# Designed miniproteins, single chains: the designs that were tried, part 69

Each design is a single chain, and the fold is of that chain. pLDDT is the mean over its residues in the fold that is shown.

## One batch from the design tools (miniprotein)

Design m2397
Fold by ESMFold2-Fast:
Structure m2397 (fold): chain A 102 residues (1-102)
Amino acid sequence: HMEEELRRQRSREETRAWVDEVIAKAKELVDQGEERARQYKAEGRPDEALAVLSQAGAKAIGMLTEAADRARANGDEETVAKLQKAIDEIVERMNALAEELR
């Protein structure tokens, strides 16, 4: 009984810490993808720039979606909202960069 309550609390704390790490990692992946994409465009390789950007965005969104699914399974609606906001921000950034790199 008490052990189950403590395990649930630890699981929530571990999930939240993991979520913050996943958001940071997703943003870092997009930052790295943007740098590589800008380099390819500077080299006159816009198709490769868009491919690298698309791959970075897909990986970042995939990580955030997996975290959101886990939070949703745990009934943590606040964490799901936080992750959805991060996804929306990355999608907006990716769309803007794709337009710029075209």
Scores: mean pLDDT 82

Design m2398
Fold by ESMFold2-Fast:
Structure m2398 (fold): chain A 64 residues (1-64)
Amino acid sequence: MSVEELREIAASVPGAGEETIEAIERAHKMGLSNDQIGLVGAVTMLRNGASLEQAKLLYERISE
């Protein structure tokens, strides 16, 4: 998955803010798998007060 695709996915998920996008981009740059990138994004969302359902939606959409 490209950085552009990851940004588009994050922008489509309610509760995914700029910090979540930055965390996902950093994880991708580190060479992490899509599953790991999704988990990093989901954890960042939870830390920033997003719901478990919103965080899970981000993870599922990236890990596909």
Scores: mean pLDDT 84

Design m2399
Fold by ESMFold2-Fast:
Structure m2399 (fold): chain A 113 residues (1-113)
Amino acid sequence: MVITDGDLRLKEILRKQLEADGITVTDEQLERIRDLYARAREAILNGDVERLLELAEEFREMGLDDAAEVLRLAAEALQKAPDDPEAAAALATFNDPSLSFSEKLERMKKLLK
């Protein structure tokens, strides 16, 4: 597997987001989280709500409840887009690399009320 600079950068962002929430993962777990998150981004780009909900369940099975709920809220936002500017803002929040999963969850909940 050729690791791209983008893959390494996403892995570092996800590690920092998890550490900000007090979550420490192994490198193997972090690689799986990176793959699932990359697939979630692809599902959002493709409008694939069902796939995004399946990925949310995979995060929950790993014990990453905040990440799972962030993906569920992204799926809800995707169903409401493009006609809802609050839904569009929630999808932008999902893609914000400066926010932890708990911070994304709180912000997305407020936008999708």
Scores: mean pLDDT 79

Design m2400
Fold by ESMFold2-Fast:
Structure m2400 (fold): chain A 93 residues (1-93)
Amino acid sequence: HMLTREEFQRWLLENAGKVTEEDLLKHFSKEELEKAREAIDRFYKERYPNKPLFELTDEEIRELRAEIEKVLGKKISNEEFMLLLAYYQLHPS
């Protein structure tokens, strides 16, 4: 299922500030979380330094997900993707 901007925005509004590191560790190892964080930081710094997460287009969401999946070497679920972005965008390195 392709994650749409509308679905993503709705989820962020309902879950902003509620995602914990423990929630992420149910899905990812500590090493995977570090790789995902670096990929998210790089994506925002290089492409969208001043663009809020909830303003990402469907294409930008797909590009960010693809970059995260590339560094992790695996596919991730919509839930796992949203958890990563909610946590790391609010808690940048």
Scores: mean pLDDT 73

Design m2401
Fold by ESMFold2-Fast:
Structure m2401 (fold): chain A 105 residues (1-105)
Amino acid sequence: AVLRLTQLMLRALGGITETLILYEKQKDVDKALEQFKEMVEDIVEELRRLAEEHGLPLEPVREFEAKMKELVEAAQKDPSKLKEILDEAMKLLLELLDRLAALAE
């Protein structure tokens, strides 16, 4: 479980980095928002699959999904906050991974 959670974290870091490059370097706000939404959907789906495969509780994953959906909506309403929203998304992901890792041991 821990190794797969680490791989998921690295994927999430890659997605956040790509979103920041689109937003800050390429100034493509629409692509940045699209990438962020797709990244959230992919991460939530993979987390749910990993939790089910390893017999981990789904409640923390569902709570994470709800919070991430709120962050995606906030970014769509005010794209100028995308950098702060990505920081919050990373904090939520790290908290969830820490919780799931503790439950797997």
Scores: mean pLDDT 78

Design m2402
Fold by ESMFold2-Fast:
Structure m2402 (fold): chain A 87 residues (1-87)
Amino acid sequence: SKEEILKEVLELVKKAVELFEKDKEKALEYLRKARDLILANDDGSSAMRAILTLVQLTIKELEEGKLSKEGLETLYKEIARYAEEAR
């Protein structure tokens, strides 16, 4: 279900947050897994497109050395909001 997919995306982003200061390469791998999971389960809804856009932007910012831990935590909170609205 969409709710189950969003829960899995949140767990992947949470792992990225936990690893961000210790291992940025692994944090990036978890964000890419979240992106790929969203792409595989995209239903064309505005919520899924918004989440995909946020994850893709966050990946780009991490690759460019512009991402902060607070920015990654904000990504988690925004996806959690969309997951709550999908109930």
Scores: mean pLDDT 85

Design m2403
Fold by ESMFold2-Fast:
Structure m2403 (fold): chain A 60 residues (1-60)
Amino acid sequence: GAELADAKALASFLSQVTGLDATTEQAEEVLKTFQTEADAGDPVKAFKSALKTLKELAKK
């Protein structure tokens, strides 16, 4: 669906920015974390959670 397309686009973006080979599955995890926190009504927390997930992807 649209979520898979967004995850694929994010994976490509993450690979370009970090120089790491980010998978679609990893990108889906970042999107899911961001959307869950954003839906809770805290955009600052959503952003911080997304950054934390991104750092986890950048470990490798």
Scores: mean pLDDT 64

Design m2404
Fold by ESMFold2-Fast:
Structure m2404 (fold): chain A 88 residues (1-88)
Amino acid sequence: SVLDALVEKMLENAEEVAEEFIKIYEEQGEEGLRMYLEALYENLFRYLSEEQRKEVINAILEEIEKKNPEVAKLVKEVFEELEKKEAQ
């Protein structure tokens, strides 16, 4: 499916995605990154399975943690909050 292909590409480019998240944090601060992650979750991650979301989020977090552990902590917190809101 288109979503499966997108998941594969996000996993292949996890380092580039991580660099984008760090750049947004550097340019727009915590609030800017939170808004970006909420929009990304609502417009993309919500349409993935829980397993696919976990796989993609964990891959991105691993790459962020290697470059900026403080940003990784924030991204992890935001995604945990969003997952709790999505929980059924």
Scores: mean pLDDT 84

Design m2405
Fold by ESMFold2-Fast:
Structure m2405 (fold): chain A 64 residues (1-64)
Amino acid sequence: SSMFEEAYELALRIIKEQLKQGKSLTEAVLIALKELEKKFPDMSDEEKSLILQRALDEIERERA
């Protein structure tokens, strides 16, 4: 899979796990961002933002 696909799957998993632990959506997103920065240090801020937005859109869709 592409680096972008791997980052998306990671972000989605982290956000879901943090929400299951009772953390706020904002806190879950910040934790996911920190993990993306660690695992994909060469990824731009714009790319990380797009990945997090895509993961949030999926979670909002699943909650609706």
Scores: mean pLDDT 86

Design m2406
Fold by ESMFold2-Fast:
Structure m2406 (fold): chain A 62 residues (1-62)
Amino acid sequence: MEEEIEKLRREADRHEKAVQTAQENADLAKEMGFEEQYKKAQSVADKHRARAEELRARIEAL
């Protein structure tokens, strides 16, 4: 269980970092007026955020 918990924590951390990167890309696209790229980057950030929350919930349940 401990090894699995640490694995889930690392995976959640990677998704949280991916959210940050996607948000930075979204902000840059918005600044440049690239609306389609902005929407895509936001969608990517939302998916990674949801996955990180799911992983955190799984850790809490263990």
Scores: mean pLDDT 84

Design m2407
Fold by ESMFold2-Fast:
Structure m2407 (fold): chain A 59 residues (1-59)
Amino acid sequence: MEEGVARALEELLANPDGSISLEELAKRAGFKSVEEFEKALRDAFGVTPEELRARLAAA
């Protein structure tokens, strides 16, 4: 799960304009569903995927 979250961050940083969908991001990170990805992000960073995406878009 930690490894998947790191991979998702790499994908988001490579696609900061939001060109990658949340479903595709979860799949590339090795999660079985968006729900599992959401749980992993909350456990690792205390954020939702929406919050993470917004922070990257604003930076």
Scores: mean pLDDT 71

Design m2408
Fold by ESMFold2-Fast:
Structure m2408 (fold): chain A 73 residues (1-73)
Amino acid sequence: ATLTATAEGDAIVVEANIPGAKYYAVLVDGQPAAVTKSTPIRVPVAPGTHTVRVYGVNEKGELVGEASATVTV
């Protein structure tokens, strides 16, 4: 599993690749931010240091992987 979190302006750009995932659930600071079939996605955030966590979910709704990163905006 790979996860890159990059600061761009007032947002985090999240790129994830988790083998077997059909969907990604994205959390920022432990709060749900997005559910997406593909990355990259852009998540607006307040200035500061944030933790990004991504869960990979297959078509059956089973967790197939996770990754996390820390980024400062």
Scores: mean pLDDT 84

Design m2409
Fold by ESMFold2-Fast:
Structure m2409 (fold): chain A 61 residues (1-61)
Amino acid sequence: PPLPPELAAFRRQKAVELAKITDEEEKKAFSEKVDQEIRAWLEKHHPELAAYIRELEARRR
């Protein structure tokens, strides 16, 4: 299924913020926080898409 436009906009905004970070450890922490926020948002608003993504991740291992 197509990604929700809200998710695409959120990811673009976070990519701009990430580009301003120069420290490697801060970039990793920021990326992990963004991933957690995206997963939480998907589970709350698009649970079917969140389940699909988790299934794909489990199969890739």
Scores: mean pLDDT 75

Design m2410
Fold by ESMFold2-Fast:
Structure m2410 (fold): chain A 55 residues (1-55)
Amino acid sequence: SPGDEIVAQLEEARRLFGWTPEEFIASLRGVLAQTTDPVTRAAFERAIARAEEEL
């Protein structure tokens, strides 16, 4: 699904840049605040939730 692809791309970017869980969550929350598309919002929220499991 488009949402699964977005999540995969976000996780890959995180690995590439070596962001900590806290840095990753902060970055995604910044983007999410400007996003209204339901698919994109759900994908970002899912990526945030996965990163929060590491805190």
Scores: mean pLDDT 84

Design m2411
Fold by ESMFold2-Fast:
Structure m2411 (fold): chain A 57 residues (1-57)
Amino acid sequence: SELIKNQAAKLLIDKALENPSLTEDELKELALTVPGLTEEQAEEIAKEVKEFMEKLS
């Protein structure tokens, strides 16, 4: 569970750094490609990554 969440977060951060124009919904769809991640977890991680990227700007 923890490893799957960490892998999803890393994937989304890497993708957001490559393309900062990615929306929260697009990041959620990417997170859902990670096996074992729930829809609720994907939504939460996508939101957190988007907020993190906004703070880096």
Scores: mean pLDDT 81

Design m2412
Fold by ESMFold2-Fast:
Structure m2412 (fold): chain A 73 residues (1-73)
Amino acid sequence: VTDKEVEAAAEALGVSKDELRARIQQVLAEHTEDELRARYRELLKKAGIEDFPLPPLTPEQLALRVVALELQL
Protein backbone atom coordinates (compact mmCIF):
# COMPACT_ATOMS: atom_id res chain seq x y z
CA VAL A 1 0.00 0.00 0.00
CA THR A 2 1.42 3.39 -1.06
CA ASP A 3 1.25 6.67 0.88
CA LYS A 4 -1.03 8.07 -1.84
CA GLU A 5 -3.44 5.14 -1.45
CA VAL A 6 -3.56 5.68 2.34
CA GLU A 7 -4.13 9.44 1.83
CA ALA A 8 -6.98 8.84 -0.65
CA ALA A 9 -8.62 6.26 1.65
CA ALA A 10 -8.25 8.56 4.69
CA GLU A 11 -9.92 11.44 2.80
CA ALA A 12 -12.78 9.15 1.69
CA LEU A 13 -13.27 7.88 5.28
CA GLY A 14 -13.06 11.34 6.88
CA VAL A 15 -9.99 10.53 9.04
CA SER A 16 -6.41 11.78 8.98
CA LYS A 17 -3.75 9.90 6.99
CA ASP A 18 -1.67 9.47 10.17
CA GLU A 19 -4.65 7.98 12.06
CA LEU A 20 -5.45 5.55 9.23
CA ARG A 21 -1.78 4.51 8.91
CA ALA A 22 -1.55 3.96 12.69
CA ARG A 23 -4.69 1.77 12.63
CA ILE A 24 -3.33 -0.27 9.69
CA GLN A 25 0.00 -0.82 11.49
CA GLN A 26 -1.77 -1.79 14.74
CA VAL A 27 -4.01 -4.30 12.93
CA LEU A 28 -0.96 -5.79 11.13
CA ALA A 29 0.94 -6.08 14.45
CA GLU A 30 -1.99 -7.72 16.30
CA HIS A 31 -3.22 -10.14 13.60
CA THR A 32 -1.89 -12.84 11.29
CA GLU A 33 -2.75 -12.86 7.57
CA ASP A 34 -5.31 -15.64 8.16
CA GLU A 35 -6.92 -13.67 11.03
CA LEU A 36 -7.13 -10.58 8.78
CA ARG A 37 -8.80 -12.64 6.02
CA ALA A 38 -11.31 -14.05 8.53
CA ARG A 39 -12.00 -10.54 9.91
CA TYR A 40 -12.50 -9.12 6.39
CA ARG A 41 -14.97 -11.91 5.51
CA GLU A 42 -16.87 -11.27 8.76
CA LEU A 43 -17.09 -7.52 8.02
CA LEU A 44 -18.26 -8.22 4.44
CA LYS A 45 -21.05 -10.43 5.85
CA LYS A 46 -22.09 -7.62 8.23
CA ALA A 47 -22.19 -5.27 5.22
CA GLY A 48 -24.52 -7.75 3.42
CA ILE A 49 -21.86 -9.00 1.00
CA GLU A 50 -22.07 -12.80 0.83
CA ASP A 51 -20.68 -15.31 -1.68
CA PHE A 52 -17.70 -13.07 -2.62
CA PRO A 53 -14.40 -14.82 -3.45
CA LEU A 54 -11.51 -12.89 -1.90
CA PRO A 55 -8.85 -11.79 -4.41
CA PRO A 56 -5.16 -12.44 -3.62
CA LEU A 57 -4.48 -9.43 -1.37
CA THR A 58 -1.28 -8.52 0.48
CA PRO A 59 -1.47 -8.31 4.31
CA GLU A 60 -1.29 -4.49 4.06
CA GLN A 61 -4.18 -4.42 1.54
CA LEU A 62 -6.23 -6.71 3.82
CA ALA A 63 -5.51 -4.46 6.84
CA LEU A 64 -6.55 -1.34 4.89
CA ARG A 65 -9.85 -2.97 3.83
CA VAL A 66 -10.57 -4.21 7.39
CA VAL A 67 -9.94 -0.73 8.88
CA ALA A 68 -12.04 0.94 6.14
CA LEU A 69 -15.03 -1.39 6.71
CA GLU A 70 -14.78 -1.04 10.52
CA LEU A 71 -14.87 2.77 10.17
CA GLN A 72 -17.95 2.54 7.86
CA LEU A 73 -19.87 -0.06 9.92
Scores: mean pLDDT 74

Design m2413
Fold by ESMFold2-Fast:
Structure m2413 (fold): chain A 79 residues (1-79)
Amino acid sequence: SSSQTQQLQQQSLDYAMQSQRYAEQGDMEKAREHAEKALQLAQQHPQSVGTLSYASLAMEAVGDMERSRELLQRSLQLS
């Protein structure tokens, strides 16, 4: 359903943006909290290119470059 897909992508994007924003402000605790939420959405929706891409961005924001690359690679395989 388009409504559920839009909600999922918006939620995933929001978590990724919040993780980047908090990381830029130096609030690494909140940055990691939001990044973990983005990662959890990607784990629950492993076929969603959008959720995987945003989770990759969130992991990058908190310095988890290995998980960021893995998520990006999975996203690209589905594209």
Scores: mean pLDDT 87

Design m2414
Fold by ESMFold2-Fast:
Structure m2414 (fold): chain A 90 residues (1-90)
Amino acid sequence: MDEKNKEEAINRMFAQGLIRLGDQYEAQGDLGLAARYYDRAAELYKKSGDLERAVEALRRALDLATQAYGPDSPETLRLRRKLEEVEKEL
């Protein structure tokens, strides 16, 4: 009956894997792909209750999306709103 704790642990492990993939794409200069992986990792950290790591991943995603697409792109604005919503929970 510890299903919630198992789900949270699994979500954290998958999030960590997505961060590593994001780091790989960032190192290759694929900033848009890196931002996408960091955004996905943030969703999994939020589901696991790890709000501090979710904020950190969203800040990375926002910075890279701003560089790839510009500050006023729909993708960048979506990430900024998502970051603001998670930061309010801290």
Scores: mean pLDDT 86

Design m2415
Fold by ESMFold2-Fast:
Structure m2415 (fold): chain A 57 residues (1-57)
Amino acid sequence: LSPEQARAAGALVSGLTGLSAVEAARSEDSRARNAIRFAARDLGVSEEEVRRALAAL
């Protein structure tokens, strides 16, 4: 992901979960998993790529 895409995904995931992007990436919660899935679909990438990008923010 580009830095801009990572920031956009982070904002989306934080808005959906109430967690920071890094917290959501580390979370086992189904809400966090669903938010990451939504971001991945929106960006056309894998959930793993989104999780890795969010953890690096």
Scores: mean pLDDT 83

Design m2416
Fold by ESMFold2-Fast:
Structure m2416 (fold): chain A 100 residues (1-100)
Amino acid sequence: MAEEARKAVEEGDKEKALELAKSEDPEVRKAVLEAAAKSKDLELRREVARAAAESEDPEVLALAGLLAASTGDRETARRVAEKLEALGRLEDAETIRRAI
């Protein structure tokens, strides 16, 4: 897990958290998504989930979709489920759709 991702979320640095959520490194994106899921900042969680939803990595998308669903962002969760289905990750897509 990238130390910078945890610190950005912990400090409420929304701009840095969003940059990390768009990282080309899927491990960095997963780290910021996991840190955001533990945050009490609903707005930060929504923004991070939306930024990470632009990824084509199925593991990142699964985390982003679940985070979006947990914040009530049904539109982002639905888009992520559609991407996962297109990537053949049918079970992950179904899990997210059931969460919204």
Scores: mean pLDDT 83

Design m2417
Fold by ESMFold2-Fast:
Structure m2417 (fold): chain A 93 residues (1-93)
Amino acid sequence: SKQELVDEIQELIDEAAELSNRAEALYQQSTDPEVRKLLLEAGQTLGVAQIAGSIVLKYADKMSEEEIQAMKERIRKLVEEARALLEEAEARA
């Protein structure tokens, strides 16, 4: 259903926000240029995911379930890519 997809996208946005907070906290403490680069890339990726998710949530009633599902998978991939960057940064810090 559209409601289940909307709920799943909201969960992805909430996850992206939490990861963004973790990345920002680590960036404030880091002096390593490589770690800072990873955190900036993670932050940019999470920002795109959050904006895309917000747009889908606002316009879900005008979208097909197929369109919402496709956007959910794209947002999930962005969150997963950002998490990998953050985990690499944390391992190096």
Scores: mean pLDDT 90

Design m2418
Fold by ESMFold2-Fast:
Structure m2418 (fold): chain A 79 residues (1-79)
Amino acid sequence: GLNFHRESVLITPGNEKDVELTAIDEQIANLQLKRSELRDMKAFLQAAGREAGVKELEAEIANVDTEIAKLQAQREQLR
């Protein structure tokens, strides 16, 4: 049956780790999507001869890669 109370205002101690893992997985997925978008934009700007924009996107991609690596390490510690 359908449950009208879908909001979880209470997190049991046994579920906190699973909730945190899910949040980390969602953050990693969002960052991977952002990285793909940045790489596509970099390729477009490179084709257009916009070298300054390419360099800025390379720096942003490097920052996203670092953040993904940190979240992946955190995820492994929680498993």
Scores: mean pLDDT 77

Design m2419
Fold by ESMFold2-Fast:
Parts: structure tokens; sequence; C-alpha cells
Structure m2419 (fold): chain A 74 residues (1-74)
């Protein structure tokens, strides 16, 4: 659980940073967030060992992506 929480926090930070950098480069906010979320899945999903951990991670990524998208569309 502790390790999962750490991976989720790292993924959230990666999504926020990557999405902002992509928008600064001229990407559409939705595309930027989608690419950032895909990058987080690619990096962290292989480190998860159970379906419960993968489900929790997926929910956290989706929530963070939606929050970042909302912030970028303001």
Amino acid sequence: MEELEKLIEEAKELIRKTAKELVDQGYDPLDAVSLAAAEAYRKYLPKLKTQEERDAFARAVIKTANEVLEELEK
C-alpha cells in the first residue's frame, strides 16, 4: 500500500509536469493530458503487481488527468 501510494504520487507529478510542458509547446490541452497520462501508465503500470493496485492506480491517473485538464482549460 505504501509503495503504491508513492507510485501514485510520482505519476500525478509526472502527469502535471508533462501536460504543462506539452501545452507550453503548443499542444491542445486534451491531447497534452492524454499523452501525459499514457506516459504515466507506460512508466508505472509494469511496476504494479496486483489487479487491485492497477485499478487504484488507474482511478488516480484518471482523476489527476481530469483535474489537470480542467486547470488548463480555464
Scores: mean pLDDT 83

Design m2420
Fold by ESMFold2-Fast:
Parts: C-alpha cells; sequence; structure tokens
Structure m2420 (fold): chain A 64 residues (1-64)
C-alpha cells in the first residue's frame, strides 16, 4: 500500500474541509459520503495519475 495511516487521516480531514463538515477526523456517515465524493472525482478525472491499487485501497478503507 502506498498510503500511510497519516495520509489516510489527511484525506479524511481534507474531505471534511472540502465539503464543509466538522474537521474532526472521525469516520461519520457524512465524512464517508465526502470521501466517496473525492473517490468519484478521482475516477471522473480519469487522468491516470492514481494507481488502481491506491484507488482500490481507498474504496476498501471507505467501507470500513
Amino acid sequence: MNLTPAELQALVLAAQAAFGLPVDGRLTPESLAAMRELVARFDRDGDGRLDDAELAELVAWLRE
């Protein structure tokens, strides 16, 4: 995995900030929805800069 626990935490905080949620780093349903939107944005861009493995790990992490 290319993502460290610190990077995953940073993504949670970034998603919360980007979507106007309380920036507390907690995995609430609202935070999970924001993370899912970020994943969808990465997919829609289709710029090929993210590896499939990294995206799959984000999706798997989101379901936890």
Scores: mean pLDDT 62

Design m2421
Fold by ESMFold2-Fast:
Structure m2421 (fold): chain A 89 residues (1-89)
Amino acid sequence: SRAEALAREIVDAVAPDASPEEREEWIAQIVEIIENRDEGAIRGMVLALVKLGKEDLAREVLRLAGFPEEEIEEIIRRAKELIEEAEKK
């Protein structure tokens, strides 16, 4: 599925050295978050991906979860602002 393919890319980006068993568990958890459209968990995942410089993956998560393009760009912009504020002091 598209959710599974995206979840695999996320795990590869966040935890490249994970064991096969851990990787499969994390992929399943991410797929469930996306498919259930858990907005809080999705926004948390987006913040983590943006912090890692993986903005394209963050956009794909939001798009697959059904967010409109205008809202996706606003969420990404807000995530960047939060990260910048946290890194200042």
Scores: mean pLDDT 82

Design m2422
Fold by ESMFold2-Fast:
Structure m2422 (fold): chain A 96 residues (1-96)
Amino acid sequence: GPLDVDALKRQLAEAIAANDKERVAELLTKLALVEFQKGNFKKAKEYLETARRLDPESPAVKSVQQLMLAFTGDESLIIPELPQEEISEEELRKFL
């Protein structure tokens, strides 16, 4: 079925509570795709940047980034090289 935002946010809350960083990055990447499909390109970029900070080697983040660039042509959506950093549970909960 289509990506269900409510189901994704529930799964995100569970992954945050479990401190499962790879799962959080996966779910944020899916939320980025949903925001992109709605035309909310800046919000999609915010989700994707956070996912990349958590899992910089994620193929899914790279694929969604390329998809966004291919369909928009907007180079401002390019995610720069971001420093590896810990993101607090409180900061991640802002996406819920």
Scores: mean pLDDT 79

Design m2423
Fold by ESMFold2-Fast:
Structure m2423 (fold): chain A 100 residues (1-100)
Amino acid sequence: MEDLKEALELLGEIVELLRKHAAHLLSSEQIDEIFDLAAEVNQAFRDPNASVEEKVAKIEAFLKAVEAALAATPELPQDLRDRLRALIERARKLVERVKE
């Protein structure tokens, strides 16, 4: 499923941006939650028994956690925040296309 694969690639980009540019600004709890959810998404994509609905739910949980972390981190640079929000919105649009 092309849209889900593209969404997975966008999640990977979000993780790398957070690791490279935001790790020192996020709490260890926020980082651990986001990276654990990213691992759950990757596990669902490798599981041949995982449904499309399960993969979508894992992606949505990841995106929600990232948005919550951004909202809780006012010190995050605006350009990085805009880049992360753009990736989140692109991933959400791909997920919504899969749900239809």
Scores: mean pLDDT 83

Design m2424
Fold by ESMFold2-Fast:
Structure m2424 (fold): chain A 90 residues (1-90)
Amino acid sequence: STKEIMQQILDQVEEFKKKAEPLLEKIGKLSEELKEIAEEARKFLDDLIAWSKELVENHDKYSEEEAEKLLEETQEILEYIEEQLKKLLE
């Protein structure tokens, strides 16, 4: 159902933030510049969680096809963020 797909988006973003936090803490300890980048990443993830919560609340306004596309796009964004964060620790 659309509601289940929207909930999956929210769950994946919240889980990603929890897994990313130790990495963001390590990055933030490397320099003042990287601390600002880590804080910006946290803010982006918080905004993404807020957006995902609105998707769950408004699931009835979307088709399953639209919800599946949003899930795919969200997964691509999270994969991109993970790749960028890992590069900062290389």
Scores: mean pLDDT 89

Design m2425
Fold by ESMFold2-Fast:
Structure m2425 (fold): chain A 87 residues (1-87)
Amino acid sequence: SEKEERLRFIRELLEAVEAGDWEKVREILFEYYKWLLEKIDPSLPEEEINEKAEELAEQEMKVLQGMPREEVVALLREAIRRLEEEI
């Protein structure tokens, strides 16, 4: 389900952030945005989806790296909790 896919991405992202593994954070964000873009517009060519996913992942990296680590971790934990509680 979409919920399970999103939970998987957020859990992986939390682990990478807690580990300080920013290369893995970038990889997870790329895969997440690729998945999201494929859902929004299945007609987009794969190469265009990849380019857009890389741009979005880079933008999100800048936002996350600009935040205190503890706040990023707290945000991701809260997102997991809320998503798990949804029907």
Scores: mean pLDDT 84

Design m2426
Fold by ESMFold2-Fast:
Structure m2426 (fold): chain A 75 residues (1-75)
Amino acid sequence: SPIEREEQNRIALEETKLSFFHMSLDVERDLLIRQQPDKAAEYQAAMDAQKAAAEQDHQMRIAAIRAEAARRRAA
């Protein structure tokens, strides 16, 4: 249905955005570690924390997309 396709497309877009964000954090981490190798563990922990926060935000956005699609199907 059009509602199901819209839901799937919105979820795919959010997954793509999260993937690009993870890639950007990995690049930033690698650059920072090359500049200050003695701080590798601190930089890794900081990037892991940012990924965890982004994952929580992502799950909330996906839940909102699913809830909206469910409301539109029930109407």
Scores: mean pLDDT 89

Design m2427
Fold by ESMFold2-Fast:
Structure m2427 (fold): chain A 69 residues (1-69)
Amino acid sequence: SKEALEEAKKRLEELKQKYLNGQLSRDEFYLEVQRLSDELSRVLTPEQLKEFQEYVRKLVSDLEDEEAS
């Protein structure tokens, strides 16, 4: 559902904040993102899954830019 997609985006942002605050290691962060993506692949429509994958890609890109300094 659309609500599941929005909830997933919120969970992804929470994972990013936990990583940036030192509550998750880099490996733990990427593992949790992969687990979330795997869970959603079984629940979301192909269109919603594509939107989520694009959101993940942008978030990871932004995070890598913060680490690349």
Scores: mean pLDDT 77

Design m2428
Fold by ESMFold2-Fast:
Structure m2428 (fold): chain A 67 residues (1-67)
Amino acid sequence: MEEAARLLIDVAGADAGVSREAAERAFREVLRLLEQGDTEGAARVLAETLGLSPAQARSLVDAILAA
């Protein structure tokens, strides 16, 4: 999960044109939320930090959890 989260968030962040620092902050917060079982919170962080749509953010969370 952690390795997949790092890779997928880094790729999504690069595609969205966000800084490496913003992507790293999103990665750390998403991991914390997923460890707590807060998948909705993780999707919200991704949508807000990386500028993803709610559908894109949910898809990314699902991909992380499937790995």
Scores: mean pLDDT 80

Design m2429
Fold by ESMFold2-Fast:
Structure m2429 (fold): chain A 74 residues (1-74)
Amino acid sequence: SEELRREAERSLRDAERALEELKAHKDDPIKYTAASLRLIGSLLHAVLLGRKAGDEELVRRAQELAKEAGLNIE
């Protein structure tokens, strides 16, 4: 459905922002931890909704972003 695809796209954008926050806050353990948790949650949500929407490209983009962050997401 288009609604699931749009939700997945929003989650992927949230993950992209969280990764940039993570990179920006290497010297701030509180902000770094908050960005890490947001990144993980947003990536998992994007993969889940992307798979439900049948959007293989979105799932692949989310997995590539996870790999860039050093995460292994199934």
Scores: mean pLDDT 83

Design m2430
Fold by ESMFold2-Fast:
Structure m2430 (fold): chain A 103 residues (1-103)
Amino acid sequence: MEKVEKLKKQLDALHNAKSEEEMLQAYADFVGTVAGLEPEKKEELLEILREASERSGDKLKAISEEQLKRLKEEIEKHKDKLEEWSKKTREQVEELFEAKKKE
């Protein structure tokens, strides 16, 4: 249950981010928490996300209040499946780490 509250707080950070750097940091923290990453791996994820954002040319934007409410409701609704979501997210993050090593 503490993980659900932590994720909701991290979504608040995504909503309140005032810069692209704060947005990237909040997003890396959110994904890292879902994936159960250690702090060092969250920093590595942040670097990968920053590089991907630069390559795409797309600016990350703060999530709207409506998106924040919806995402919090989705997390609460699916809290019993957070372990499955965590495993899938971790697999995707590990694939990103392997892709970075190849470059």
Scores: mean pLDDT 75

Design m2431
Fold by ESMFold2-Fast:
Structure m2431 (fold): chain A 95 residues (1-95)
Amino acid sequence: TEMLRKIGELFEEAIKKAKELNMPQSFIDELEDLLEKVREILRLAEQGASRDEVESRLAELIKKIQDLILSSDSDGRSLLNELLKGILDVHLESE
C-alpha cells in the first residue's frame, strides 16, 4: 500500500507540473485518468487483492504511460519519463 501511495503522489506532482507548464487540457485529463486508476489499484490492495492482481494492474498502467509518451511532445515526454522512472524506482524498492 505504501508503494501505491507514493505512486499516487508522483502522479499528483506530475499533474501539478503539467498545469504549471500550461500543457493541453487533453494531456492533463489523461494524467488525471491514470491517477484514478492508481487510486483504484490502491483500493483493491486495501481490500485484500492478491499481489499478482496488483502487479498486473500496475503493468497495464506502465504500458499506458509508455503509450502516452509515444504520442507526446518534448515537454510531455520529459514529464512522463520522469514520472515513469519514479514509478519504476518505487516499485523496485518495494520488491
Scores: mean pLDDT 81

Design m2432
Fold by ESMFold2-Fast:
Structure m2432 (fold): chain A 62 residues (1-62)
Amino acid sequence: MEKVKEAARLLREMGLPVDESGELTPEQREALKRLAKVLGLPESDEPTDELIEALRAMREAP
């Protein structure tokens, strides 16, 4: 739950289409997989620590 909420929050702050409550829909989970691929990270059904760290880094340097 926590990792999913954190990823959703970071995605919202980056302007990506995520649920405002912080819950990921299946479509948004697919978007996370695509984003992981773009960042050179392995695709996963769940947000990984590596993906969250990358999202946080991008958020800090918008």
Scores: mean pLDDT 68

